Designed miniproteins, single chains, continued (3). Designs and how they scored, part 75

Each design is a single chain, and the fold is of that chain. pLDDT is the mean over its residues in the fold that is shown.

## One batch from the design tools (miniprotein)

Design m10755
Fold by ESMFold2-Fast:
Structure m10755 (fold): chain A 74 residues (1-74)
Amino acid sequence: SPPPLPQQVLKVDPKDSIEELLAKLREWLTSLGVPEEEIDEVLKRVREALEKGDWETADALVQGALVRHYERLE
């Protein structure tokens, strides 16, 4: 089953920049074995959602990337 959301994202201080959050997400996705090109595409979309304050869409994009990654491992 896909892993839960990274604790680093859940512990991010509201004072942290979007750039710091994206860096933490990149490190986490890389540790899970997600390809770099896919991480770049996902983080671009996540950035756009976060800049609009749409955390629900940002979360859904991350989950979608994990589902696609695990589907390719089959």
Scores: mean pLDDT 70

Design m10756
Fold by ESMFold2-Fast:
Structure m10756 (fold): chain A 91 residues (1-91)
Amino acid sequence: SKELKVAVLLAELLAIRGAILIIKRIAENPNISEEELKKIIKEVEELRRRFEEVAEELKELEPELAERVEKLREEFERLAEETIKIAEEKI
């Protein structure tokens, strides 16, 4: 059903948000290696791609959720930018 697919896509956006919060905490570890920081940057860029794909599909299926999706995008992008900046400053 459309409702079930919308629920799954929304859950995927929330899971991606959860992932970036965990990755940011890993990047903040003062003992993290340069190799691990480079992997973090790559992982964050992959999460950005996945977020965009899921967000666009969700907005197409349920246009009434567009405002909520954009708020989640703003929060995700802020966390992603902060995480990349932390990683780049340590390399």
Scores: mean pLDDT 89

Design m10757
Fold by ESMFold2-Fast:
Structure m10757 (fold): chain A 61 residues (1-61)
Amino acid sequence: SATDYVQSLLRYNSVTQVADELLRLGLISEEEAEEAKKLAEQGDVPGAVQLLVDAVEKRLA
């Protein structure tokens, strides 16, 4: 699932690194990557993770 994939990447990578990798793979948009990074910078790591999961799920559906 998208949740399992994103969480797997987060084991060894920051939210910023995961967002950049997902953008490189075409699994999220540049706008979604920037918004997730902004949420993490503001301390909303759970919100950033949820945004990345939702974005990946939309592209795999």
Scores: mean pLDDT 83

Design m10758
Fold by ESMFold2-Fast:
Formats: structure tokens, sequence, C-alpha cells
Structure m10758 (fold): chain A 88 residues (1-88)
């Protein structure tokens, strides 16, 4: 069921409904295996970044990278979130 929750979250994200996307990705994390958990954390981080929750986005990307250090999307998005947090 985790993959289906990630897919539904991705649709909400594409529709600009970041709040629904976040909730669906959080539900996916409760039932995901380690590979899907890394993917769900990357998607959660991106949705949090779009909402302006940079600190929460950074934490999600860091956890994703601890599970999959080769995740280039999480690495790039982590650097973006850090820059956004430091732009004040």
Amino acid sequence: MARALIQRGARAFEDGDYETAIKLYEEALKVADPALRSAALTQLGLALLKKGDYESAIKAYQESLSLDPSNGQAKRNLEEAKKKLEEK
C-alpha cells in the first residue's frame, strides 16, 4: 500500500495541494519498506520545501540520504532548502 499512497501524494503535489501531499507521504512512511521510505522522504521534503517549511524539508532529506546516500535528488533539494533557510 505504501506505493499507492506515494502515487496519490504525487498527484496532490502536481495539483499544488501540498498539504494533502504531505499527509499522504506521512501515511506512506508508516508502512513503507526501506527503499520506498527513502523515496517517500524525498517527496515529503519537496512538498515541505514548496510550503516554505525549510527546516522540516532539511530533516526529511537528511533522513532520506541516511537510507540512500546515492539519492541525487535528495542531495540537490537539501542544498536548495539550506540556501532558502540562510537567505535572511
Scores: mean pLDDT 84

Design m10759
Fold by ESMFold2-Fast:
Structure m10759 (fold): chain A 74 residues (1-74)
Amino acid sequence: SSEEEKLKELEKLLEKLKEAVKEGDYETARHYGQEMEKVYEELKDASPEIRRRAGEIMREALDLMVEMEKKKRE
């Protein structure tokens, strides 16, 4: 389904975000985070299970971005 394809796109974007954070490329990490938010919005009308899984991916992305921001303030 298109919803499963978008969920897979979120997983791929999360992996790219993780790599950017690991490399200290915070601008690229923010870009991937913004792209993830766009894909997540497209899943608003998806099934409850797809929305739950997408929410879990978005939570992991948010946690990574929060840790990234904390490191910048040190």
Scores: mean pLDDT 84

Design m10760
Fold by ESMFold2-Fast:
Structure m10760 (fold): chain A 61 residues (1-61)
Amino acid sequence: LDEERLELLVRTGEELEREGDYEGAARAYEKAAELARRLGDEERAEQLRKKAEEMREKAEE
């Protein structure tokens, strides 16, 4: 289900972030944001998009 897939992507991003794989976390959060947007949850999509951006910034540091 799409909601279960969204939860899996968020969890994957959190796990990768915890491991210091910021590039992987960014990609997972970006996929989660796209799915949330597709489901009509714009607030959740924006929050996930911001998390992905934060992860990209950390990956470049």
Scores: mean pLDDT 83

Design m10761
Fold by ESMFold2-Fast:
Structure m10761 (fold): chain A 68 residues (1-68)
Amino acid sequence: SIEEIEREIKRILLEAYETNKEAFEKIVEVAREKRPEFQKALEAGDEEKAKEILEETLKEMKKVYEEG
């Protein structure tokens, strides 16, 4: 669900904030880049696309944290 993905995003953000400030900044940038597409999908009522965008966002955040 969207709620589960959002919970995981919040968890990785908190973990990065505590352990690696540089990774945190990069993760925040990923969220910023994806926000317009996510908002557009929500406004259109396209829940499936909104979920897909969040899943991609989380995947990219995890990648950035791993590289960070």
Scores: mean pLDDT 82

Design m10762
Fold by ESMFold2-Fast:
Structure m10762 (fold): chain A 70 residues (1-70)
Amino acid sequence: MEKLIDAEVYEALGLIYEALANKDFERGDKEGAIESYEKAIELYQKAIELGSPRAKENMEDAKKKLEELK
């Protein structure tokens, strides 16, 4: 149960950072958006390692958005 709870927490944190990255980009803060997407990807990776099936799809989406900002 603890391992599953940790996966859900990391997934939720990843979603929060992805939302922050989207807001930073909309405000013209490209550097902040890149940093927030990188953090979201790191958090999603931890969620995947802990068994979150949805985190893989979220990580791939975040990676695609990060690539568009480069």
Scores: mean pLDDT 80

Design m10763
Fold by ESMFold2-Fast:
Structure m10763 (fold): chain A 65 residues (1-65)
Amino acid sequence: SEEDEKLAREAVRLAGEILRKAIEQNLPKEKFDEIVKKVNEILETARTDPRKAVEMARELLKELE
């Protein structure tokens, strides 16, 4: 649906913001690798359940604030 496509695009946008913040915070490699793994899980989830992917992305982004 059009709504699902919009949510999938939002999940991708939030994934980009998460990676940008992780780089800017100069996180230790181990923590950066964990963030990358979680971002990949969000992007995989966006293919089947984009609403859940957006929720996952927002929670991860809050952890970096």
Scores: mean pLDDT 87

Design m10764
Fold by ESMFold2-Fast:
Structure m10764 (fold): chain A 68 residues (1-68)
Amino acid sequence: SPLDEYKKRIEENPEDAEAWYKLGGILFREGKIDEAIEYYEKAVELDPENEEFRENLELAKRTKKNLE
């Protein structure tokens, strides 16, 4: 599965920002918002200039806020 592929990439290279971001996206689509935020935060930490990572982190945080 794509989830297992990205998990494997992170195991082999924990600095693979794209893999953290893709895992966050999968978790977000599954409704696992808190987990998605954690993975997106890691992606932003590794690649802070990536606007796509920041925008999706912001979206996930706003989604969580709306569920409270």
Scores: mean pLDDT 87

Design m10765
Fold by ESMFold2-Fast:
Structure m10765 (fold): chain A 96 residues (1-96)
Amino acid sequence: MKEKEEKVKEDLRAFLKSQGYDITDEELEKLFEEYKERAVDVLIETYKRMGIEVKPEEISEDDILEAVVNIFIAEQLRKIGDEVDAEIARRKAALA
């Protein structure tokens, strides 16, 4: 499944470049590892809410990679929303 991990990292890099962000391989690796750690924590919390206790080692790599992609997309959408909110606030100030 290392091939799936590399594909996810390349897809994330391509998306960031399409949004105008130049990311180095080192920055991408750090970002990916941060999202993997968060994905494991989110999955453990989700299973606990369902009444299931799981250890990090029991979570499949496919579930972790899917959660990484979902977390990344959610954060990028949030950043776009923040930029839109900032522009609205700036325009409101100009009209006052």
Scores: mean pLDDT 75

Design m10766
Fold by ESMFold2-Fast:
Structure m10766 (fold): chain A 66 residues (1-66)
Amino acid sequence: MEYSEEEMKRLEEIAKKLGVSVEQVKNTVEALMESGLSVEEAIKLLEEDPELAERLALQTVLDRLS
């Protein structure tokens, strides 16, 4: 997936706040999109409620492995 410059800047700010790599944030966004969220909705969720976003992303990954 190719992100816009503004989307990439938002991902970098999320990564900085959470203390993780930008690649980890991208992986979380992709998992949230697989659960039915748009890229904008996934980024907003990570900005507003990163703990909920991470839980939903983990659940999506676990559902795929099951």
Scores: mean pLDDT 80

Design m10767
Fold by ESMFold2-Fast:
Structure m10767 (fold): chain A 108 residues (1-108)
Amino acid sequence: GSVLVRATVVLEGELDEADAERIAEAAREAALEAAREAGLTPRAILVEVEREGDRATLTVTVVLDGSAPDEAVERLAALLRERLPEAVRAAAPHARVAEVRVEVTRLP
């Protein structure tokens, strides 16, 4: 089985390609650090930034082994909720963080 921890950060503001690249890189580094602090070794980290006019959506998916302890997964989710908005603000100070969601899905 697998555990997917997916964080979605909704951004307001016009972002160019360079902003999106900085956000994606900052989010990837923040997610790797959060996983390490949680004591987890991800199988994969997927980062996507989708821009649409004056809005953008950052999606970070951390793929874990199904044996990952519940407490560690919960800690990772909490760290992503805290650290991803901070990373985005540092990478693109002109963008506003409108929403942060973190979801955990367990696959059989």
Scores: mean pLDDT 90

Design m10768
Fold by ESMFold2-Fast:
Structure m10768 (fold): chain A 60 residues (1-60)
Amino acid sequence: SVEQALRDALKRGVDAVKAGNYEEAAKAFRQGAEHARQLEGPDSLLAQNLEYRAEKLEKK
């Protein structure tokens, strides 16, 4: 399900941050943002927050 895919993406992102792999974490959060948009629509606040987190991680 899209909900499961979102949860899996969030877990991968968190695990990657914990491992210091910020590039993989940013990728996972962007994948999560796409799933959040499928669930909540194009204006999803969750998707916007996940994209923001990904941008912050890439700038490190």
Scores: mean pLDDT 84

Design m10769
Fold by ESMFold2-Fast:
Structure m10769 (fold): chain A 101 residues (1-101)
Amino acid sequence: MEKIKELEEEAEKKYAELLAANRPEEAGRVAAEYVRRLRELEKGEEYEEEEAIREVLREELGLDEERVEAMVEIVRRGLSLAEVAELREKLTGKKVTVPAP
């Protein structure tokens, strides 16, 4: 979308100017606002949570896309990361009771 290009261009300019003016706190806020608005434009408010969870499930658990989607649905229902970790143990079978890493 063209709006995303404009948002990115504006955010980059503001970020660079704030860093040049030695205002890293404001630069950080500009970066955070950019990410938030980008997600709103692309996928909506839930996208950041879903994408972060998908990356963790893919990288740490090595789950296929079908299982990743099931876990994302569970998180959307309001389960905590602790509940997700418990489900990981069930998905990996016998790895739950390993006494040493």
Scores: mean pLDDT 59

Design m10770
Fold by ESMFold2-Fast:
Structure m10770 (fold): chain A 67 residues (1-67)
Amino acid sequence: MEEDEKLLEEALRYLKEAVENFQKGDYDKAIENLKKAIELFKQVPGAEDLIALVERMLKLVEEKKKA
């Protein structure tokens, strides 16, 4: 449905912002944007694999920030 497409588009936008902030060394903003993407993907039916992938990315960024 159109609403699911909009949620997916917004989640992908947050994921893109997270990657850009990670490349800039802004791990706090990268983490914030990854968490936003996960919350939006949770509202999209069938996005379980995407949620798992983004949660793994979040863990890696959090580990990088602590190092």
Scores: mean pLDDT 82

Design m10771
Fold by ESMFold2-Fast:
Structure m10771 (fold): chain A 85 residues (1-85)
Amino acid sequence: MTREELEKKALELVKKYDKDGDGTLSPEEFKEAAKELLKKAGLPDYISDEGLKSAFETYDKDGDGTLSYEEAVEAFAGLLEGAGE
């Protein structure tokens, strides 16, 4: 998967899980979106809940406890790059 294709799929996924339409993902929304992405990539057990929390905290650049769409896309890219080998 190319970076561009990954970003497109991740953006569609964050829009799907942003049920409140506030332009951000909560920790719970991010966790569910990331699990769906990894499952569709054939990696359903690749990352632990601790790994997902670490990714969320790493990409929460504003420190507001939510991820913007761009931060969430970056987090998903990082998760899939880590799964490459």
Scores: mean pLDDT 72

Design m10773
Fold by ESMFold2-Fast:
Structure m10773 (fold): chain A 55 residues (1-55)
Amino acid sequence: SRLDRVALALFFTDGDLRATAERLGLSVGTVSRHVREVMAALGLGSREELLAHLA
């Protein structure tokens, strides 16, 4: 899914939203929204927790 691709790209960019947006061809706002959706789905409170979860 698109959310899985966003999470994977975020992991490979060390949580850099701008680099993730460039990699996926999306706006930073779109990536930020999808990251919030992934965090909510997993019950995580921060981007740092999400990166730790993906490791």
Scores: mean pLDDT 78

Design m10774
Fold by ESMFold2-Fast:
Structure m10774 (fold): chain A 60 residues (1-60)
Amino acid sequence: MIGLYRATEDQPALGPTFLAFKKGDLLEVLKVVNENFVLAKNLKTGEVGYVGISFLEKLE
C-alpha cells in the first residue's frame, strides 16, 4: 500500500536501482511494483529506489 513506512532492517546501496536505508528510517512508498517490491523515497536522504516489502512496517 502507498503511504509512510519505517525500515525494520539496515540495507546498504545495492547498485543504482535499490534504495539504501538504515533501520528506523522513514520511507514514503510511492508505488507498489509487485508482491515483493515497492518504489519508495527515503525521507532522510531524498533518494528513490526499490525496497523489499518485507523490510517495511506501515505507520498508517
Scores: mean pLDDT 79

Design m10775
Fold by ESMFold2-Fast:
Structure m10775 (fold): chain A 80 residues (1-80)
Amino acid sequence: MDELIEKVAELISEAIKYIDEGDYEKARKLLKEAVELAKQLPELEREIFAGLLGIIAGVYKVIGDEEAAKMFAEAMEGMR
């Protein structure tokens, strides 16, 4: 369980790093992997990650990164 939570968090962090580098394709792949792994988590942990992804999507939208905002919003929906 702990290893799965750690891996999901790591993938989300790596996706943000690749967005900073302009590699949106790699970021999308990492977020899709994070969503797939998060489906194995209990409901509470999935809700927490979905909330985090929603906050990140909101931040990207405010700073004008519409592509990153969309990717994180889609990942949030995938964890519902």
Scores: mean pLDDT 86

Design m10776
Fold by ESMFold2-Fast:
Structure m10776 (fold): chain A 74 residues (1-74)
Amino acid sequence: SMKEEEVNKLIKEAQERLEKIGKEYGLEREAAIKATGLAIRAIGMYLDGASIEEIKKEIEEFIKEFEEKAKKLA
């Protein structure tokens, strides 16, 4: 379905963003773990019938929270 394809694309793009943050702050392992957690959360929201806009918002907050934590650990 178009919605499933869009969700998978959002997850892939978000995982790439997390990987970049992990490399920047020396937290590559933590970024990989968070990338897995983000995928599980986004898929769960999709299965629960969340809108694409709700999933996008959750992804942006997830990435923002990780980057803020990464800055504190550096």
Scores: mean pLDDT 87

Design m10777
Fold by ESMFold2-Fast:
Structure m10777 (fold): chain A 89 residues (1-89)
Amino acid sequence: SINEKIEEVKKEIEQLRKKAKTEGARYSLESAAEYLDLAIEAETPEAMILSLEYAIKHVEQARFLEPSLEKELQEVIEKLKEIIKELRE
């Protein structure tokens, strides 16, 4: 299910937060995880997409602040974009 895919991405974000060295990157990844919780609780596909888009923005901020995790954070962004694409179909 879409909710299971979001839960899996959330676990990946939580692991990357543990690897992040900057407080800013850790905070951005915590915010991304909170938006993924909002996506799971969303009552409409439109609300879910909006929450996922905010999660992506926070992961992009973490990627900017933590270049050492760029590849893993980019993979998370691509997974979230794929979930949004599935929701729009």
Scores: mean pLDDT 90

Design m10778
Fold by ESMFold2-Fast:
Structure m10778 (fold): chain A 77 residues (1-77)
Amino acid sequence: MSDLELGEQFYQKGLQLDAQGRYKEAGELYEKAGEYFERSGDFEKAAEMYELAGDSYEKAGDLERAEEARKKAEELR
């Protein structure tokens, strides 16, 4: 399976957990998706994943991980 396909799978799983209110776990899966999209060279999609991770961590009350994820997204722009 390609890095792009793995990124898409982690993204879909993150969406499912986010919908369930499992924000910390969703953020971790969005970060994994971002890592795989970076490996595939899709930096725009990677940045989107890190932004979603930041939003999910903020909803979970993990402000430090939220800022780390948002910084990663900004660095890919």
Scores: mean pLDDT 87

Design m10779
Fold by ESMFold2-Fast:
Parts: C-alpha cells; sequence; structure tokens
Structure m10779 (fold): chain A 58 residues (1-58)
C-alpha cells in the first residue's frame, strides 16, 4: 500500500541520515500507530518529513 511505501521510505531516509536506532524505532513506531489509527499515506508522509527535519536540526 502507499502507507507501507511511505513507512519504508522514511526508515531508509532516517538510516541514511545517520539517526540512532532508538530514533529510527521511535519514528517507525509513531508512523505505524498513525497507520493503525487510519491516517492517510499523505498524513503519515507529512509527519515523517517534519519529524526527520526536527531530528536533523533543519
Amino acid sequence: SAAEQVLADARAAAEKAGLSQEQIDELVAAMEAMRAAGASAEEIQGYATRRLAELLGV
């Protein structure tokens, strides 16, 4: 699904950016919780983009 692809892409981006395993696990858990709650792929992608920027200090 589109949501599964967004989760995979966000994990790959976090790993490439050099985030810790704990930060990656927290990001993925939050995105999976959003998906379970019925969030759209667009909503999950928006969250991932903002959270990655925050974690990278951008």
Scores: mean pLDDT 83

Design m10780
Fold by ESMFold2-Fast:
Structure m10780 (fold): chain A 70 residues (1-70)
Amino acid sequence: SFEEYEKRLNSLSTVDEIKEETRELLAEAKKANDERGRRFIMLLTAEKLKKTLSPDEVVLLIQKLLDEVG
């Protein structure tokens, strides 16, 4: 559920923690064929990362995670 995605990401504060959890969440959404969940995970991750990273760094990191998951 979207609430579970928020809960898992909101408990994290470092870029590395957010990156790793996002990879796992994207893989779970892919396995469930949950396209809305995937978009929500990406949006929530970008909102978390923009606190620490530049816009370009956020885009590149999300693109890399999407490429790694497929």
Scores: mean pLDDT 84

Design m10781
Fold by ESMFold2-Fast:
Structure m10781 (fold): chain A 66 residues (1-66)
Amino acid sequence: KKKVLLVVAPTRELAEAVGRYLKEKLGFDEYIPLPGVTLEEAEKIAKEIEEKFGYEVTIVVVVPVP
């Protein structure tokens, strides 16, 4: 099964940077940046992707340092 990473972050740049890094290090097939998306919304997106495409979906939430 294809492994897809959903990256929840406060900015697109941060979501893309983290997604790219984790894709290369952990062997995900694809990553999808979700800037400004809540964890609840990301979980709904993950479920829809799994149901429509049969992919294995992992969600990562990037918390900004204060």
Scores: mean pLDDT 81

Design m10782
Fold by ESMFold2-Fast:
Structure m10782 (fold): chain A 99 residues (1-99)
Amino acid sequence: KAKELVKKLEKLIKEMDELIKKLKKLKDKADKQGNKELSKKVNELILRVEIERGMALIVLGVNKVIGEIDVELLEKLIKKLEEVIKEAKKELEELEKEL
């Protein structure tokens, strides 16, 4: 179970990487249009996703070194990250409409 949860966490980190890449492209478009408000909103979303990604990487690192991370804690983190990704994708779609 722990090995399966680690694989799920790695997959979510990759999804966050792809989301950050899309957000950076949207920020570039907003900057080129002089849309400062949209650029600021996109940058705030990038920061939120980057923080969650950083936390996920720390948990993965600790698990590799110690090997004793609570399975319940991993399950709660995975569920939280899935919701963060879902909400961030929805917010990205709304922000794209402001172009």
Scores: mean pLDDT 85

Design m10783
Fold by ESMFold2-Fast:
Structure m10783 (fold): chain A 117 residues (1-117)
Amino acid sequence: MITVTESGGGTVKEGGSLTLTSTFSGDPADISRVTWLASREGKGLRGIASIDADGKVSLAESVKGRFTISYDAANSTSYLNMSNLKVEDTATYYSLAESKGPSGASLGNGTQVTVVA
């Protein structure tokens, strides 16, 4: 079973930058995809960015040109680099790690990002 731990959240001014980090326990070779999700009150849980083991990236339209995602398979670590932050980016950010084996996905406890005007 993969354990997911997110960090790097905090309070930042609009236009600022943050890097969120997600670290996974278990064998790095077992991870097929990492997805960053955001939950905001009244908005539901939404996909922000994903990267698979082959480096294929998908970004939500609202974050294209502002956010980048990376995954270091050797260290079982994903980074979400957030730039030009908007008040609307305020959310709890979660990382979801999907396994290469028959059905396995692990979600972390999240890290809070607050963007102030």
Scores: mean pLDDT 82

Design m10784
Fold by ESMFold2-Fast:
Structure m10784 (fold): chain A 67 residues (1-67)
Amino acid sequence: GPLSETELNKAIAIVSLATYLAAARSQGKEELAKVFEEGIDKVLQAKTPEEINKIFEETLKKADELE
């Protein structure tokens, strides 16, 4: 069968954060890249959709604080 809700949300979050990470790396934004790398690591460890959503929101907030 298809992915669970947790695995689907995890996949979406990782694809989004990996896209932002690639952009940050291409621009030499090392501090911003580190924020997305840490976000991806936390999403990979998450066990619930709520944890994934919280990590994603906190990662984007940290990224915004650097801009």
Scores: mean pLDDT 87

Design m10785
Fold by ESMFold2-Fast:
Structure m10785 (fold): chain A 58 residues (1-58)
Amino acid sequence: GRTQNYMMLQDLIMRGLIDGVRPEQLDEAIDKLEELLKQGKSTKEIADEINKLLQKLR
């Protein structure tokens, strides 16, 4: 669920794979993470796609 996806997002940040997520970006980041997990993407691919998304969000 969302809690598990949140924990995974925090883990990626702690590993330095994601530069950090602002509170206003959090829902979009979690939704993207869930989509990528459903697609069977690797941890690296997930991190790369989320970083790309965050660079485009305000």
Scores: mean pLDDT 79

Design m10786
Fold by ESMFold2-Fast:
Structure m10786 (fold): chain A 84 residues (1-84)
Amino acid sequence: MDEELIEKAVKLAEEALKLAEEAAKEEDKEKAKKLLEEALRKAAEAQELLSQITSEEAIKEAEKRLEEISKKFVEYALKASEKI
């Protein structure tokens, strides 16, 4: 069901955001790199689930729910990558 896919994708995206934030705050470059790699893996899993949604309405709902999370994820991931 598309709703279940959205919920799973949102949870993975939130986990990815948390890891990206930790990576951005991490002082050890090697640890920051590992955290960022894990964050990117979780983001990829969320994207995979979203690609399985076929309903146009469900896609729009997922985009709306993920818009703020995606924006913050990009900000933290960029900050983490700049120090690695």
Scores: mean pLDDT 83

Design m10787
Fold by ESMFold2-Fast:
Structure m10787 (fold): chain A 58 residues (1-58)
Amino acid sequence: GTSKVPPAELSEEQRELTREIAEKLRAIGDGVDAMLALLKAGASREEAEEVGREIAAR
């Protein structure tokens, strides 16, 4: 039982929206990770930002 902590009850619509937001955040996170990896590898800032934007847009 969840007696001492109020459950975060989401409506059906809110659950669907949350999933959509999570997918977008994952794409953005992937883009940031790729950008950082390229920068660590010695790529130019412009090249890293371009690849990051491309990955985040998927």
Scores: mean pLDDT 73

Design m10788
Fold by ESMFold2-Fast:
Structure m10788 (fold): chain A 95 residues (1-95)
Amino acid sequence: MEKLKKEVEELLKEMEELKKKIKELLEIEDPEEAKKKFEELLKEGEELVERGREIIEKLEKSDLPKSVKEEYKKKIHEALAELSKAIKEVLEALE
């Protein structure tokens, strides 16, 4: 129980940190530097999406109460949606 809760909390924290880094690209004066950093952050985002899927599968297979599973899955889906929105916003600004 505690280990899975920590995995969810760590994932959410890493997604929030990545979202902040992506948004900070809008403050970079050099568009070429911003594009290069964006490509690196996109790779990190793909890794976090995969970890999110693995954690959701672990939640579904766990003995946790249904309400707790639904809460954690909702938080992960919301974090993924916010990350996707930040990526789209920066992509539109850089192109």
Scores: mean pLDDT 81

Design m10789
Fold by ESMFold2-Fast:
Structure m10789 (fold): chain A 61 residues (1-61)
Amino acid sequence: SALARFEELLRQGKASRELIEAHLEDSVRLLKMAVEGAPEEEIERYRREAERRLEELIASL
């Protein structure tokens, strides 16, 4: 998965600041949606969009 590749890049010290900041932004938004009681379908939809963005950013390295 994109997340597993991101975690590997972090372990290797190869994750860029841009990549880290983008992932943090999406992670914070997902957490906020969960805390605010957003429908599970909306959370999963956003999670899929966040994963796609992460994959695209990794591919652009």
Scores: mean pLDDT 83

Design m10790
Fold by ESMFold2-Fast:
Structure m10790 (fold): chain A 55 residues (1-55)
Amino acid sequence: PKLSAKEAKDAADAAASGDPASAATARHGIQVATGEDLSGLSPEEVAQAALALAA
């Protein structure tokens, strides 16, 4: 399971926006794309996970 560079950047930007709704949407998108369970992560951790999964 791997995110494209665009997907990872979009997810990281959404998570880093400081908006809880955007962070929740980013978390859900990464979970759907990669199969990883990210529901317990903070917005910052979601952003880091998105970038790591793109590598």
Scores: mean pLDDT 68

Design m10791
Fold by ESMFold2-Fast:
Structure m10791 (fold): chain A 81 residues (1-81)
Amino acid sequence: MLAEAEALVAKGDAAEAAGNYREAMQYYIQAGIKYDEAGDLDKAIEAYEKALEAAEKAGAPDGVLESIRRMIEILKEEKKK
């Protein structure tokens, strides 16, 4: 599971380097989901934070930005437990 999440981050990083911020956002969101499923909350938060940065650069709608920010907040609260 972690290897799949790491591969998704690498694909996101490559897409961002190419200026393809929408694709980068999608890969980072998928990586965040995989890290969350694996119980790696720190890596899930990092992936969603990268997704938020890519979404902002892509000019994503406010609803998308809010959804990503909400997921980051939920994961940070879960880490406190």
Scores: mean pLDDT 86

